# Designed miniproteins, single chains, continued (3), part 2

Each design is a single chain, and the fold is of that chain. pLDDT is the mean over its residues in the fold that is shown.

## One batch from the design tools (miniprotein)

Design m8037
Fold by ESMFold2-Fast:
Structure m8037 (fold): chain A 72 residues (1-72)
Amino acid sequence: SKAEEYIEKGKEAYKQGDNEKASEHYKKAGKEYEKAGDKVKSYIYYAKSYFLAGDYEKMEEYLKKAGEEEAK
């Protein structure tokens, strides 16, 4: 799937020390999961993206959304 392709690209960028590119790829993975209706995985990959971007407030927001979705 496209989400899996973006996850692989994100992992590769992270191995190269490129947190900015890794963040961008994980954000794209989150968007592909959103389109597929997988809200939990969407929120998790958005949270990973924000963590790598240093945006811990947005990371916490999306982790909370993932937990709320699991509780439904």
Scores: mean pLDDT 87

Design m8039
Fold by ESMFold2-Fast:
Structure m8039 (fold): chain A 68 residues (1-68)
Amino acid sequence: KGIEILTSVPGVDKETAEAFIEYLKKKGIDPNDPQAIIDFAKNNTVEELKKIPGIDEETARAIKAAFA
């Protein structure tokens, strides 16, 4: 599930993963689709990912690297 994929990334804890899922829902993206999470990370900038609570620049870069 989406939260498990996100928590596998260094620097992403459960609270950060939950915030990521809520951010996707707010943008109309289905967080239960692992491909949607991957596509969001690939198609958005580090600055966009940093808008999610708990995600700093290093964590955003780690997420993008993990899903590349």
Scores: mean pLDDT 80

Design m8040
Fold by ESMFold2-Fast:
Structure m8040 (fold): chain A 65 residues (1-65)
Amino acid sequence: TEVFEEKVAVSAADAPAAGFPEPDGQTHVREEYNEETGETIKITYRTEQLPSGNVLVTVTTTITK
């Protein structure tokens, strides 16, 4: 199992253009199975609205074989 984490701060207007989910302060999960490698890829997005009006997005990618 491999885990990668990235944190990015974007303006609320730019978040949808960057492909991020709604900045609702909740966790959004996507899961995909890669048949070529036999890997299950789970992508978790945690969005937090900052007092500045920006959105902090934490992206965690978990790859399981």
Scores: mean pLDDT 73

Design m8041
Fold by ESMFold2-Fast:
Structure m8041 (fold): chain A 87 residues (1-87)
Amino acid sequence: SEAEEYRRKGIQYLAEGKYDEAIKWFEKALEIDPNDANAHLLLGEAYFKKGEYEKAIEHYRKALDIDPSNETAKRLLKEAEEKLKKA
């Protein structure tokens, strides 16, 4: 799907350390599919890599709201919360 293509582009930019570009493509994926838990997870990861921990937490929580069983989102949420406490 178009949402999957946009998510894939975001993943490529994320892997290259191009976090702002990754965010743009994940946001485009969410414009098509707002309930994509994986797109929210990846958007949270991009914000985490930028050191924007509050935004990362917001998106990890959205991923868990969509898919409460997502163990990766639970782990990353805890890591982002710990980063905020140590800042």
Scores: mean pLDDT 88

Design m8042
Fold by ESMFold2-Fast:
Structure m8042 (fold): chain A 83 residues (1-83)
Amino acid sequence: MIEFKPDEELARQAVETLREAVEAAKNGDPRAGSLIATAELLLAMANVSEEVREKFRQAVDAIDAGNYEEAEKLIEELEKLVK
């Protein structure tokens, strides 16, 4: 049995990092941009479905627009898809 799946782990880390980015952005933490960039890089390295990529992009767009509640909803759905 394979206990380690690199793509699933990278996708999970990307979503977790994006969650941290939303919280940082809501608090005016300048780390938010760096966290978003890190999350995007992690997801780019992962082999995930188009649905995951689309929701991730929508979540990033929501953060950039200041729609943090919408970003949080999208991240909750992403967490369900990559767990």
Scores: mean pLDDT 80

Design m8043
Fold by ESMFold2-Fast:
Structure m8043 (fold): chain A 90 residues (1-90)
Amino acid sequence: KDKQKLDDAVKKGNDVTQQINQYKDKNEKKTKDLVKKGSDTLAQISDLNQKMGFNVDGSKAGSNISSQGMKVDQKMTKEYMQKAKKSVSS
């Protein structure tokens, strides 16, 4: 159950990162909403990794998620989220 939630969360995070790239030049409001959604998804991934005893790489330990692809998408999503958080007070 938790492993499937982790797999779903990572897939969702990848989808959000792709959508952020798609909308960043077309719709600022949609991009901000997606960055917020990505932030929530990344937090969920972190919580599930901790709960399941995986390091972030977890794909070798119990998930078929591409560890390198996941790391790239997480870095991109994290950068977008940090930028959005700083643009909003508190």
Scores: mean pLDDT 56

Design m8044
Fold by ESMFold2-Fast:
Structure m8044 (fold): chain A 98 residues (1-98)
Amino acid sequence: PDTEAILEALRRGLSVINKADEAQIAEIEEIAKKAAEEGIKLYEELKAKDPNSDALGEAQEYADRLVAELGKERGLSEGQQTAAAALARLRLNDYVKS
């Protein structure tokens, strides 16, 4: 995982969030949480099947895909989708480190 890319995505997302109302911020966080939870499920399944798999990488890609899907459905901007993806990846990485 590229920490600098995640931080840059968060900076861009925070710039967009600073113009969003509380309801939009809540939607971004909810989408990020849902994507992270689904990514965690995939991570656990892949790790149980094959401990040598790139379970974290595959879970991150799946979370990114879910953010794009849910973000488009909810009418999130590209910047807001980037922020949600970055938050989902942070939640996933924190879970794996814990």
Scores: mean pLDDT 77

Design m8045
Fold by ESMFold2-Fast:
Structure m8045 (fold): chain A 80 residues (1-80)
Amino acid sequence: MKIDYDEVKATLYEAMAILAEKNGDYKTAAEFYLNAGRYYYKSGDFERARQAYEKAITAANKAGDSELAKEAEKLFQEVK
């Protein structure tokens, strides 16, 4: 059995995003949630990918970053 490095990267980015949110750094949190979603998607974990992108949209909106929110929304729509 080989380790799924995409899943490991996704969980690390998600943990970093949660820490950034606790620090009030919503832009950094949104960027980490976007990366977490991308790696969950690559690992085939579409439910976690969707959840991560949804959290990225929320964090980007809290940061006032409309471009980042649109990117997260686009990625969210690609996960079905």
Scores: mean pLDDT 85

Design m8046
Fold by ESMFold2-Fast:
Structure m8046 (fold): chain A 91 residues (1-91)
Amino acid sequence: LEALRERVVETGRRALARAAAEEGLSPEEVAADLALLPAAAEAAARAAEALGEEGLRLVGELVDATAAGDEERAAALAERLGELMRAAHEA
């Protein structure tokens, strides 16, 4: 899952740089969000492990959609992952 952690961090950095350019985020806001990426990568890796093969597939698809700038698909995949993680936590 090291490759997944690296992909989440790198994809998050590129998505944040894109959002900063388009939305005019301040350097302080960008720095604060960048500081969250290692924790987000670790959470994604744990989610993939907790959900098994399906989780790994969905996390990979979410990373790919985010890298492609497909916000609609990324949002739908994030919602699906949230539903599966909530169900796993409640089980």
Scores: mean pLDDT 73

Design m8047
Fold by ESMFold2-Fast:
Structure m8047 (fold): chain A 62 residues (1-62)
Amino acid sequence: MVDEEELEKEVEEAFVLMTRSVLERALKVNPEAALEDAKRFVKTSKNEGVKKAVEELIKKAE
């Protein structure tokens, strides 16, 4: 149980970092499509850490 919480935190941090890197690259290639995809991802994702990271990228790109 405690081990599950630690694992969830590590997985969330990894997803946040990977999602941020992928979106930053996508924004450089096609900012319009990347922004639309990012906004959809925020609405469909249930992971708060990932949502926060994506929202920060959207704010910087807008």
Scores: mean pLDDT 73

Design m8048
Fold by ESMFold2-Fast:
Structure m8048 (fold): chain A 69 residues (1-69)
Amino acid sequence: MEEEIEKALEEIEKWLKEHHTPDQARAGVAAARAAYHEALDRGLSTEEIIELIKKAAEQGVANQALLDA
């Protein structure tokens, strides 16, 4: 479980760094990690955790992009 989620977080970070500004990538990664901690506290399944961190990363990037505008 943890190893699979860590791999997903690494892939998200790599993707964000390749396709977004450094600040947007940083915001996305921070949001994904915060969502991971929340999901662990709630006892969610591996699949639910991965979906939540992906969604949070996208929202973090979008929020930072609005601040950059």
Scores: mean pLDDT 80

Design m8049
Fold by ESMFold2-Fast:
Structure m8049 (fold): chain A 62 residues (1-62)
Amino acid sequence: METITLKLPPEIVDLALEELKRMGIEAKVVSDGEIEVTVNSREDLIKAVAAVLLAIGRYLEE
C-alpha cells in the first residue's frame, strides 16, 4: 500500500475527488490544494492518473 500526495489547483480538487471516488480509489483532502491518494496496485495508479486528467478536462469545459 502506497500513499501519493497530489498538488492541484483548489478549483480542481473537488472534481478530482469525485472522479477518484467513481473509480473506487481512496483519497482525502489534506489541504486546500493537496490530496492524498491510496494506491494498492499498478491499476490503482493508472485509475488515479485518469481520474485527475478527467477532472482537469471537466474544469476546462464550460
Scores: mean pLDDT 79

Design m8050
Fold by ESMFold2-Fast:
Structure m8050 (fold): chain A 56 residues (1-56)
Amino acid sequence: SPAERVLAEIRRLVARLQELDDRMATASPAERARLAAEIARLSARIDALARELAAL
């Protein structure tokens, strides 16, 4: 179903976000800045997909 596809994508992005968040704990300041930017982009994408899922 469309809902199952969106939920699967959310789960994949959440797993990726958790991976990046874990890397933040041991990252250098320069790496933290890059990781924070990627985390922010993934969070925005997850929010958009969650809104799409809620509309289904």
Scores: mean pLDDT 87

Design m8051
Fold by ESMFold2-Fast:
Structure m8051 (fold): chain A 55 residues (1-55)
Amino acid sequence: SEETRRLLLELAEKEGVEASEEAIALAVSLAERGILDAELAARFALMIAQTDQMY
């Protein structure tokens, strides 16, 4: 779960967007449940968080 959190923060910094606590929680949940690997979970959660911020 630390790996997923770290990947999300690194991706958010690289893309110049804010990583919300909700995005971090979603990424960790997806990775821990085995739905997505850590990298995909981080990317997916960040994408969802960006969509929520646009609305």
Scores: mean pLDDT 75

Design m8052
Fold by ESMFold2-Fast:
Structure m8052 (fold): chain A 62 residues (1-62)
Amino acid sequence: SMMEELIEKAKELEKEAVRYYSRGEYKKAADLLREAAKLYEQAGLNEVAEKLRKTADELEKL
C-alpha cells in the first residue's frame, strides 16, 4: 500500500540519519529525521513523527 511505501521510505531516511549521526554530522542527521517525520505523518503515524522532530531539535543543539 501507499502507506507501507511511506513507512519504508521513512525507515531508510532514519538509517541514513544514523550514519550521519555516527560521523558527528548532527545538522544533516536532523534534516533527514525531519524528512522521515513528514513521511510518517503522511502515513498517519503522528506520534512517531513528533518524536523524530524532537530528536532532530536536540541534535541541532549539539
Scores: mean pLDDT 90

Design m8053
Fold by ESMFold2-Fast:
Structure m8053 (fold): chain A 56 residues (1-56)
Amino acid sequence: SKEEERKKELAKKLQELTEKWVEEAYKKGLTSDEEIEKFQKEKEEEVKELLKKEEE
């Protein structure tokens, strides 16, 4: 269904965002626990925004 495809699109975009950040951290050699915490926080914020807009 259209709703199903839309949700897949959002999940894919979130996944791509996460993977891009991981690749950036890898290229820069960022491996501290603090960096991981910051990444987790930003990912959570992004998910909240996506869910808020999707709930309509």
Scores: mean pLDDT 69

Design m8054
Fold by ESMFold2-Fast:
Parts: structure tokens; sequence; C-alpha cells
Structure m8054 (fold): chain A 93 residues (1-93)
């Protein structure tokens, strides 16, 4: 059976997927808010932070930056750095 941490990561991955769909549809404010909220939740629940979530946050931060949402992207990078994923944080910049 999946652990509580694995279930939490799955929920966060779904939230990242929704943020990406919002971004693709031009709903930039919704995408940025959901992305930042997901990163802040990951910071509060470090046991739920696996490689898939780290890669998802990096990808979303890069996409947010391509759309001029640099503040949201930097916030995600800062959260990754605070969680100890410095290499991922640099890729998110």
Amino acid sequence: APTDAEIEEAVLLIQLAVAKVDLDRGHYESAAELAVRTAEWAKAHPEAVGPALIDGLVDLAQRLRQHGLTEAAEKIADVLKELGYEEAAERAR
C-alpha cells in the first residue's frame, strides 16, 4: 500500500499538472498562484518531496519564467533551495 508521503506527493503532482494546464490556457495568475502554493506545501511536507515532484517544480518554474512570471519562478527556486535541492533550484532559475 502507498505511504501517506507517497499519497501526498501524488496530490502535489496533480496540482502541478493543473498549474501547467492553466499556464497553457493563458490563465497566468491562477497558474502562478497554484505553483507557488504547491511549492510552499512541499516545503511544509519535506517527506512528500520525491524526484518526480522536484523535476515537476523545476519544469513549471522554467515555463512560468518563459511567460514573464519571474517572481513565481524565483519563489519556487527559493523553496527548492530551502529544502536542500540546490542543483534543482539553480535549474529552476
Scores: mean pLDDT 84

Design m8055
Fold by ESMFold2-Fast:
Structure m8055 (fold): chain A 67 residues (1-67)
Amino acid sequence: MDEDALFARYDTDGDGVLSLAEFGAFLRSLADLSDAEVRGILARFDRDGDGVLDRAEFREFLALFDT
């Protein structure tokens, strides 16, 4: 999977991070998830607690699918 192309698809404002809404849109393209489930997944990878995922955190998340 091309993480750069995938990130760019959901990074709609081009700020180099994925908001909760952008990350939720990506996750819901894979599975039917509730807002609570999306928030739980985001919080697991959002180590600084700012409510967004940068490109490195998004790649770390995607690495789970390579396993």
Scores: mean pLDDT 74

Design m8056
Fold by ESMFold2-Fast:
Structure m8056 (fold): chain A 115 residues (1-115)
Amino acid sequence: AEKLLEEGKKAYEEGKYEEAIELYDKALALDPNNAEAWYNKGKAYYKLGKYTAAENDFTQAINLDPNNAEAWYNLGKLYYEQGKYEEAIEYFEKAIELDPNNEEARKLLEELKKE
């Protein structure tokens, strides 16, 4: 499980997003409650432009670890990219609540609320 998660992270860093997903799927088959594996799998799907899969995986990550500010931020970005601005606002607000130092989330939220 841990070794597969590490191998998946390495594949992701090398831009091998499909290989990273396969490794994360193997890690999740051994430990389906690994919030980090769900989060990293969501990131790989996001890089591939597979937003529905990314949304599902980030949602699993926050259900297991609701304090993962980066997962909330990436859900906000995913909704923003799809033009779902009301959902993006909600997720960015939660991300900033958990991590007030996320300058990009603050910038995007200000842009969405003032315009």
Scores: mean pLDDT 86

Design m8057
Fold by ESMFold2-Fast:
Structure m8057 (fold): chain A 75 residues (1-75)
Amino acid sequence: MPALTPEQLARLPELFAEFDTDGDGTLSEEELKALLRSLGWDPSDAEVRLILRALDRDGDGTVDLDELRAGLLRM
């Protein structure tokens, strides 16, 4: 995947809120895929599931903003 620019990282909260269609403060697998595509990444459904499982500490099938930010900084 391409490296995130400082500008993309700064816009991550804005993008997270945009793709959080239910306003619940978390992203589903589908919403996470859409966000990653907006960052210029083209992950497969299997890759999105692997990312989500790696970030999802609670096992509820969703990721919050802090989990997503931490995970993207490690990629």
Scores: mean pLDDT 73

Design m8058
Fold by ESMFold2-Fast:
Structure m8058 (fold): chain A 74 residues (1-74)
Amino acid sequence: SERRARIQQLRAQAIDAARNGDVEKAAEYLKKLRELSPTEAEYEALLDHIRHSLHSPEELKNFEEAVKKMEAEE
């Protein structure tokens, strides 16, 4: 399905961004994936993977702040 393929693409992009230390892009791809109404399991699995792909406590802090802002929308 188109939705499933897009979720997989955004997941891969978010993880790649996190591995490159690009916290802003990782959060942006996560937000786009969330707009596609992922399951809680899909969302939590991606959050966990991004957290483990980040290189420093500062990157993790910046990511967590971005997630809080995103989750406070709606």
Scores: mean pLDDT 81

Design m8059
Fold by ESMFold2-Fast:
Structure m8059 (fold): chain A 59 residues (1-59)
Amino acid sequence: LAAAIAALTAQGISAATANAIAAALAAAGGILSAAAVAALAAQLGISKATVAAALDTIA
């Protein structure tokens, strides 16, 4: 978890956003659906592409 958050923050993603992505991924058992990615992007105010890139980085 800490390593994933550090990797995301190194990519310019805030610690709060990185924590939200990591928590959503953990709650989903390591995989987020396209709908979950879209919902998370809307909640965080970032693009779906940014969320997808962040998930790819920590996977």
Scores: mean pLDDT 71

Design m8060
Fold by ESMFold2-Fast:
Structure m8060 (fold): chain A 59 residues (1-59)
Amino acid sequence: TSAEELVAAGRAAEAAGDYLAAARYYLTLITRHPDSPYYAEALEKAQRMGRLAREAHPE
């Protein structure tokens, strides 16, 4: 899976309101593709989506 595929999947999950799936895609991107031009976006969005997922489903 490329960084482009991961950011596209993350954005699609985010648009669908699936914050847990979006956070996982963004976390995978920063872990596997730290040199990606999408790194900064993925880092910010992983943190934001992770918070939203915990607020909706705390466990």
Scores: mean pLDDT 79

Design m8061
Fold by ESMFold2-Fast:
Structure m8061 (fold): chain A 94 residues (1-94)
Amino acid sequence: MELSESQLGMAVNEVALASLATSSRNAGDEKLAEAADRALKAVAKLAETKEPSLEVVEKIRELILRAIKAAQEGDYEKALEYLEEALKLAEEEL
């Protein structure tokens, strides 16, 4: 079955969150890793239960990319805020 653009976008979001969780855990930032894992579970559930709009996919992607950038810059508090927003957005769409 061919994946829609929305389903492909959500798969990319899941991979990005999994990568952030792994890198955060390897860096010893367990709180950031846990937040990324929680966002990943919500995003995965949304992808399995509904086909979200491209606007929702793009908003989640923007939040994930901002979280990754903040973590790379050492702003872990800001990274946590972006991950919490991504989690809430995914849960609101469920």
Scores: mean pLDDT 82

Design m8062
Fold by ESMFold2-Fast:
Structure m8062 (fold): chain A 76 residues (1-76)
Amino acid sequence: ATEEEALEAIKEALEAARKALEAATDRETLLRAIALILQAIGLEIELELGLISPEEAYERAKKLLEEAKELLKEVG
């Protein structure tokens, strides 16, 4: 994966997590959505600082996106 592909995947994960946050009505779901947002932001910072490869950033972003999509399904 390229750095651009990794950044795009991180952006998709952030967007899905933000949608879950907006749909959340209970504290647990709100905190889970916030945790996903913070993880995605941390991943972007790690990538920018060169602490993580684009390939690893892409894989981790895809996992965060999957978790965010599952959370969004739970909230309707």
Scores: mean pLDDT 85

Design m8063
Fold by ESMFold2-Fast:
Structure m8063 (fold): chain A 72 residues (1-72)
Amino acid sequence: MEKAKEHLERAKKALDEGNYLEASQHVLEAARYLGIPEALEHAAQAIDAYRRGDFEKAKEHVEKAIELLEKA
Protein backbone atom coordinates (compact mmCIF):
# COMPACT_ATOMS: atom_id res chain seq x y z
CA MET A 1 0.00 0.00 0.00
CA GLU A 2 2.69 2.57 0.93
CA LYS A 3 4.61 2.08 -2.36
CA ALA A 4 1.43 2.59 -4.40
CA LYS A 5 0.64 5.80 -2.45
CA GLU A 6 4.20 7.07 -3.01
CA HIS A 7 3.93 6.49 -6.77
CA LEU A 8 0.47 8.14 -6.86
CA GLU A 9 1.78 11.28 -5.10
CA ARG A 10 4.81 11.40 -7.44
CA ALA A 11 2.47 11.05 -10.43
CA LYS A 12 0.37 14.03 -9.22
CA LYS A 13 3.50 16.17 -8.77
CA ALA A 14 4.82 15.24 -12.23
CA LEU A 15 1.40 16.03 -13.76
CA ASP A 16 1.38 19.48 -12.08
CA GLU A 17 4.88 20.11 -13.50
CA GLY A 18 3.79 19.10 -17.04
CA ASN A 19 6.01 16.00 -17.05
CA TYR A 20 3.47 13.64 -18.61
CA LEU A 21 5.95 10.80 -19.24
CA GLU A 22 7.08 10.72 -15.58
CA ALA A 23 3.44 11.02 -14.43
CA SER A 24 2.45 8.13 -16.76
CA GLN A 25 5.24 5.90 -15.41
CA HIS A 26 4.28 6.56 -11.77
CA VAL A 27 0.54 5.85 -12.33
CA LEU A 28 1.58 2.64 -14.14
CA GLU A 29 3.58 1.50 -11.08
CA ALA A 30 0.78 2.48 -8.66
CA ALA A 31 -1.73 0.53 -10.79
CA ARG A 32 0.58 -2.52 -10.78
CA TYR A 33 0.87 -2.46 -6.97
CA LEU A 34 -2.92 -2.15 -6.53
CA GLY A 35 -3.78 -4.58 -9.35
CA ILE A 36 -6.34 -2.34 -11.10
CA PRO A 37 -6.55 -3.36 -14.80
CA GLU A 38 -8.47 -0.26 -15.96
CA ALA A 39 -5.85 2.07 -14.39
CA LEU A 40 -3.06 -0.03 -15.96
CA GLU A 41 -4.75 0.37 -19.36
CA HIS A 42 -5.03 4.18 -19.00
CA ALA A 43 -1.39 4.40 -17.83
CA ALA A 44 -0.24 2.42 -20.89
CA GLN A 45 -2.38 4.62 -23.19
CA ALA A 46 -0.85 7.74 -21.60
CA ILE A 47 2.68 6.48 -22.40
CA ASP A 48 1.61 5.62 -25.97
CA ALA A 49 0.03 9.08 -26.45
CA TYR A 50 3.20 10.77 -25.14
CA ARG A 51 5.37 8.71 -27.56
CA ARG A 52 3.16 9.96 -30.44
CA GLY A 53 3.51 13.60 -29.26
CA ASP A 54 -0.16 13.78 -28.19
CA PHE A 55 0.43 15.50 -24.85
CA GLU A 56 -3.26 16.43 -24.40
CA LYS A 57 -4.30 12.75 -24.61
CA ALA A 58 -1.36 11.73 -22.39
CA LYS A 59 -2.60 14.18 -19.71
CA GLU A 60 -6.21 12.94 -20.08
CA HIS A 61 -5.20 9.29 -19.59
CA VAL A 62 -2.97 10.13 -16.57
CA GLU A 63 -5.89 12.02 -14.96
CA LYS A 64 -8.24 9.06 -15.55
CA ALA A 65 -5.68 6.63 -14.07
CA ILE A 66 -5.26 8.84 -10.97
CA GLU A 67 -9.07 8.99 -10.52
CA LEU A 68 -9.32 5.18 -10.68
CA LEU A 69 -6.37 4.70 -8.28
CA GLU A 70 -7.87 7.13 -5.72
CA LYS A 71 -11.17 5.18 -5.81
CA ALA A 72 -9.33 1.97 -4.85
Scores: mean pLDDT 84

Design m8064
Fold by ESMFold2-Fast:
Structure m8064 (fold): chain A 95 residues (1-95)
Amino acid sequence: SEINDKIIELLEKIGELYQRIMDRLKAEGKTYALATFSLLLQSIFDALAENKPYSEILELVDSLVEAMRQLAPEYADEAVELGNLLKELIELKKK
């Protein structure tokens, strides 16, 4: 379906952007930031799988973006882009 195609496209974009950020953090030896962002992203996907309230999942996305801005400010623009893609995915899955 068209909605499923959009979800797949968003998941691919999220995965590609996230992997680029994680690869750079790994290359820079930023192990704490890498672990923190991985745990926060996992929490977002777990909340989606558990069908948590829309507002609660959006708060988790905002927490991820803020953590990225604080621990890896050089990737602030990519963090905002990732947050926007995650919010689009959440809206499609909840609507």
Scores: mean pLDDT 86

Design m8065
Fold by ESMFold2-Fast:
Structure m8065 (fold): chain A 60 residues (1-60)
Amino acid sequence: KEEIERYIENLEVMAIAAELAGDKETAKFYREMADKLRKLVNEGKYEEAKKLIDEWKKRI
């Protein structure tokens, strides 16, 4: 639970950092990921949020 919320916060920070650096594409990517996770958290779907994080980590 706290792990997912921390990950969302990190994505939001990364999006802001990318935007400040002029990397709008990367900023948009991180914002979209954060938005998806936040929606799952609001619905109480923490396990689904964890799966999304794991899939994202696997691809990177």
Scores: mean pLDDT 78

Design m8066
Fold by ESMFold2-Fast:
Structure m8066 (fold): chain A 65 residues (1-65)
Amino acid sequence: MLEELKKALEAGDVDKALELMRELVKQNPSNKTARLLLETAEKYKKAGDNEMAMQMLRAALRVLE
């Protein structure tokens, strides 16, 4: 999971990175910061801002490590 997410982030695959981050947040329900960053990333993705979505996902990954 974590290594797959890192590869998706390196590849710029926003859809795959969002999918994998949703699973990681489910496994870490006490990490409210990661959840908020994921929700923010999903909002940027819906707005068409893939660059900001990826930045939010990278930030979420850092707080899960």
Scores: mean pLDDT 83

Design m8067
Fold by ESMFold2-Fast:
Structure m8067 (fold): chain A 65 residues (1-65)
Amino acid sequence: SAAELAAALRRLARTDPEAHARLLELEIETGVRMIQAAVEGDSARIDELNAEFERRAAAILAEAE
């Protein structure tokens, strides 16, 4: 969720600035792609982008902890 992402970003800003930067970059990149897919009306692509984000974010968090 957005709240969980915000909490993770706040925590990593204190404990692992490199992981914080990677997670923030991933959020921005995914957000831009989701907006593009939404403008195009591509709901399937939005679902794919959400799944990819969760997988990649989990990997960053696992490596940081």
Scores: mean pLDDT 82

Design m8068
Fold by ESMFold2-Fast:
Structure m8068 (fold): chain A 81 residues (1-81)
Amino acid sequence: KIEELRKEAERLAEEGRKRSKELVEKAKEAADEGNKEEMHRYIGEALRVIGELNGKALLLEREARRLEEREREELERLLRE
């Protein structure tokens, strides 16, 4: 479970980077065409996507750390018996 959470967090962060790059490329194309409104829309979407996916990745990383700490404490408790 812990390894799965960390792997999912890494996957989400990578997905965010890929999607934001795609949106930035679309923003550049809109800027080249003189469409400033569309450019700003794509930039806003890229920032939102990065924020959401990085936020989810951070939550998964925190949960993985909590589970790892609990498993470690449980193991230490069992070893004292």
Scores: mean pLDDT 81

Design m8069
Fold by ESMFold2-Fast:
Structure m8069 (fold): chain A 60 residues (1-60)
Amino acid sequence: ERQALLDEAGEHVRRAEQALSEGKTDEWAEHYERAAELYDAAGFPNQAEVWRKKAEEAKA
């Protein structure tokens, strides 16, 4: 259960990095936000905060 959430979060991080390399700022922000939600749901709020901050940077 928890491992599945972490695996999904990692997939979103990879998708965000790909979107960043392609210049798709909206898509990378959305993927980082989703990763943050999944880390929070998995019980890793500190890690979730890291990804949420990256999503905010993408929107600025």
Scores: mean pLDDT 78

Design m8070
Fold by ESMFold2-Fast:
Structure m8070 (fold): chain A 69 residues (1-69)
Amino acid sequence: SMAERQAKIDKALIYAMSLLMRVEAGEMTEAEARAKIREYGKKLGLSDAEIDAVYAQAKAHVTALLTAP
């Protein structure tokens, strides 16, 4: 169902945000985070386009969190 697909996207998004926060903390490189996000998304059965959208959304959320006053 679409709801089950959205749940997988949400799992990938939470994972991606966690890894991008690790990148900002200097705990891993952006390249390592991108590779891990893609691998996790593939394991969840997401398309390349869905994985790219997850990455973009996660980056936007992390940037917003770090730039909040």
Scores: mean pLDDT 87

Design m8071
Fold by ESMFold2-Fast:
Structure m8071 (fold): chain A 75 residues (1-75)
Amino acid sequence: AEELYKKGLEALKSGNYQEAADYFDKAGIEYENKGDYEKAWRAYSLAARAYRLSGDTEKANEMDKKAKEVLEKLL
């Protein structure tokens, strides 16, 4: 999860927004499966932003929904 998140940050820094979003989505799934909902929320939120920067509004909205769902698990 941490390695995927790091790869997402590297891709985001290099302007590879689609690749960054894919890494953050995968990191979010791994964090969620581990019960680390705070890190899953952060990963999905960054995936949403990266998809939006790549022009993929549909995927961005999907990631925003996942972020909200895991945020509810923190409460």
Scores: mean pLDDT 84

Design m8072
Fold by ESMFold2-Fast:
Structure m8072 (fold): chain A 80 residues (1-80)
Amino acid sequence: KADEAIKKVREALKLAGMPEEAENTEKILQKLIDEKRYETALIAAKGVLKRLKDMNASPEAIKLAEEAVKILEELYKQAK
């Protein structure tokens, strides 16, 4: 579910040493999901994944972000 994807993005950012960014991103993603803006939420999650890869974040952080993107892609596909 969308809540699981949001939690995974939060944990990925926390593992990357960005706890304040994690809290802010969680709030933004929750608002987008509540508004059923699944495409925008997916774009935001993909942006987090790209940022983590560009900064050479831990494999654990990258894996969590990849799992979140996969969940949001499935939700977006089902919403179409």
Scores: mean pLDDT 84

Design m8073
Fold by ESMFold2-Fast:
Structure m8073 (fold): chain A 93 residues (1-93)
Amino acid sequence: MTTEEIVEFFLSLPEEVKKELQRAIDEAIDSTNTPEEAAKKVAERLKEILSKIPNLTDEQKDAILRLAAERIALKFNVDPEKVYEILKKEFEK
Protein backbone atom coordinates (compact mmCIF):
# COMPACT_ATOMS: atom_id res chain seq x y z
CA MET A 1 0.00 0.00 0.00
CA THR A 2 2.12 2.92 1.31
CA THR A 3 5.30 0.85 1.95
CA GLU A 4 6.80 1.68 -1.47
CA GLU A 5 6.12 5.42 -0.96
CA ILE A 6 7.65 5.26 2.54
CA VAL A 7 10.78 3.48 1.23
CA GLU A 8 11.12 5.95 -1.68
CA PHE A 9 10.71 8.87 0.75
CA PHE A 10 13.48 7.59 3.05
CA LEU A 11 15.76 6.89 0.07
CA SER A 12 15.18 10.46 -1.17
CA LEU A 13 16.25 12.03 2.15
CA PRO A 14 19.85 13.28 2.41
CA GLU A 15 22.08 10.92 4.40
CA GLU A 16 22.61 13.65 7.03
CA VAL A 17 18.83 13.97 7.64
CA LYS A 18 18.44 10.17 7.92
CA LYS A 19 21.27 10.09 10.49
CA GLU A 20 19.73 13.00 12.44
CA LEU A 21 16.34 11.22 12.62
CA GLN A 22 17.94 7.94 13.75
CA ARG A 23 20.14 9.73 16.30
CA ALA A 24 17.21 11.73 17.74
CA ILE A 25 15.18 8.54 18.24
CA ASP A 26 18.09 6.57 19.77
CA GLU A 27 19.14 9.47 22.08
CA ALA A 28 15.55 9.84 23.35
CA ILE A 29 15.26 6.10 24.01
CA ASP A 30 18.66 5.89 25.76
CA SER A 31 17.95 8.93 28.00
CA THR A 32 14.55 7.69 29.31
CA ASN A 33 13.40 4.90 31.65
CA THR A 34 9.81 4.42 30.43
CA PRO A 35 8.16 4.04 27.00
CA GLU A 36 5.85 7.01 27.79
CA GLU A 37 8.80 9.34 28.54
CA ALA A 38 10.63 8.08 25.43
CA ALA A 39 7.56 8.67 23.24
CA LYS A 40 7.13 12.25 24.54
CA LYS A 41 10.82 13.07 24.02
CA VAL A 42 10.87 11.56 20.52
CA ALA A 43 7.69 13.51 19.61
CA GLU A 44 9.32 16.84 20.60
CA ARG A 45 12.53 16.05 18.68
CA LEU A 46 10.59 14.93 15.59
CA LYS A 47 8.54 18.16 15.65
CA GLU A 48 11.82 20.15 15.46
CA ILE A 49 13.40 18.01 12.73
CA LEU A 50 10.29 17.57 10.55
CA SER A 51 9.42 21.31 10.72
CA LYS A 52 12.67 21.95 8.80
CA ILE A 53 11.73 19.57 5.95
CA PRO A 54 9.38 21.21 3.41
CA ASN A 55 6.49 19.41 1.66
CA LEU A 56 6.17 16.47 4.07
CA THR A 57 2.82 14.73 3.71
CA ASP A 58 0.78 13.49 6.69
CA GLU A 59 1.44 9.92 5.46
CA GLN A 60 5.24 10.50 5.52
CA LYS A 61 5.05 12.00 9.03
CA ASP A 62 2.93 9.03 10.20
CA ALA A 63 5.52 6.62 8.73
CA ILE A 64 8.28 8.28 10.78
CA LEU A 65 6.11 8.14 13.94
CA ARG A 66 5.44 4.41 13.38
CA LEU A 67 9.15 3.73 12.90
CA ALA A 68 9.94 5.60 16.15
CA ALA A 69 7.16 3.74 18.01
CA GLU A 70 8.55 0.35 16.88
CA ARG A 71 12.06 1.32 18.07
CA ILE A 72 10.73 2.41 21.50
CA ALA A 73 8.56 -0.73 21.78
CA LEU A 74 11.56 -2.97 21.03
CA LYS A 75 13.69 -1.27 23.73
CA PHE A 76 11.02 -1.50 26.47
CA ASN A 77 9.33 -4.79 25.39
CA VAL A 78 5.91 -3.15 25.03
CA ASP A 79 3.16 -3.02 22.39
CA PRO A 80 4.26 -0.74 19.49
CA GLU A 81 0.62 0.29 18.86
CA LYS A 82 0.31 1.71 22.40
CA VAL A 83 3.58 3.64 21.97
CA TYR A 84 2.37 4.91 18.58
CA GLU A 85 -0.85 6.26 20.16
CA ILE A 86 1.13 8.23 22.80
CA LEU A 87 3.65 9.47 20.22
CA LYS A 88 0.94 10.62 17.78
CA LYS A 89 -0.98 12.45 20.53
CA GLU A 90 2.16 14.32 21.68
CA PHE A 91 3.22 15.09 18.08
CA GLU A 92 -0.25 16.34 16.97
CA LYS A 93 -0.49 18.83 19.85
Scores: mean pLDDT 75

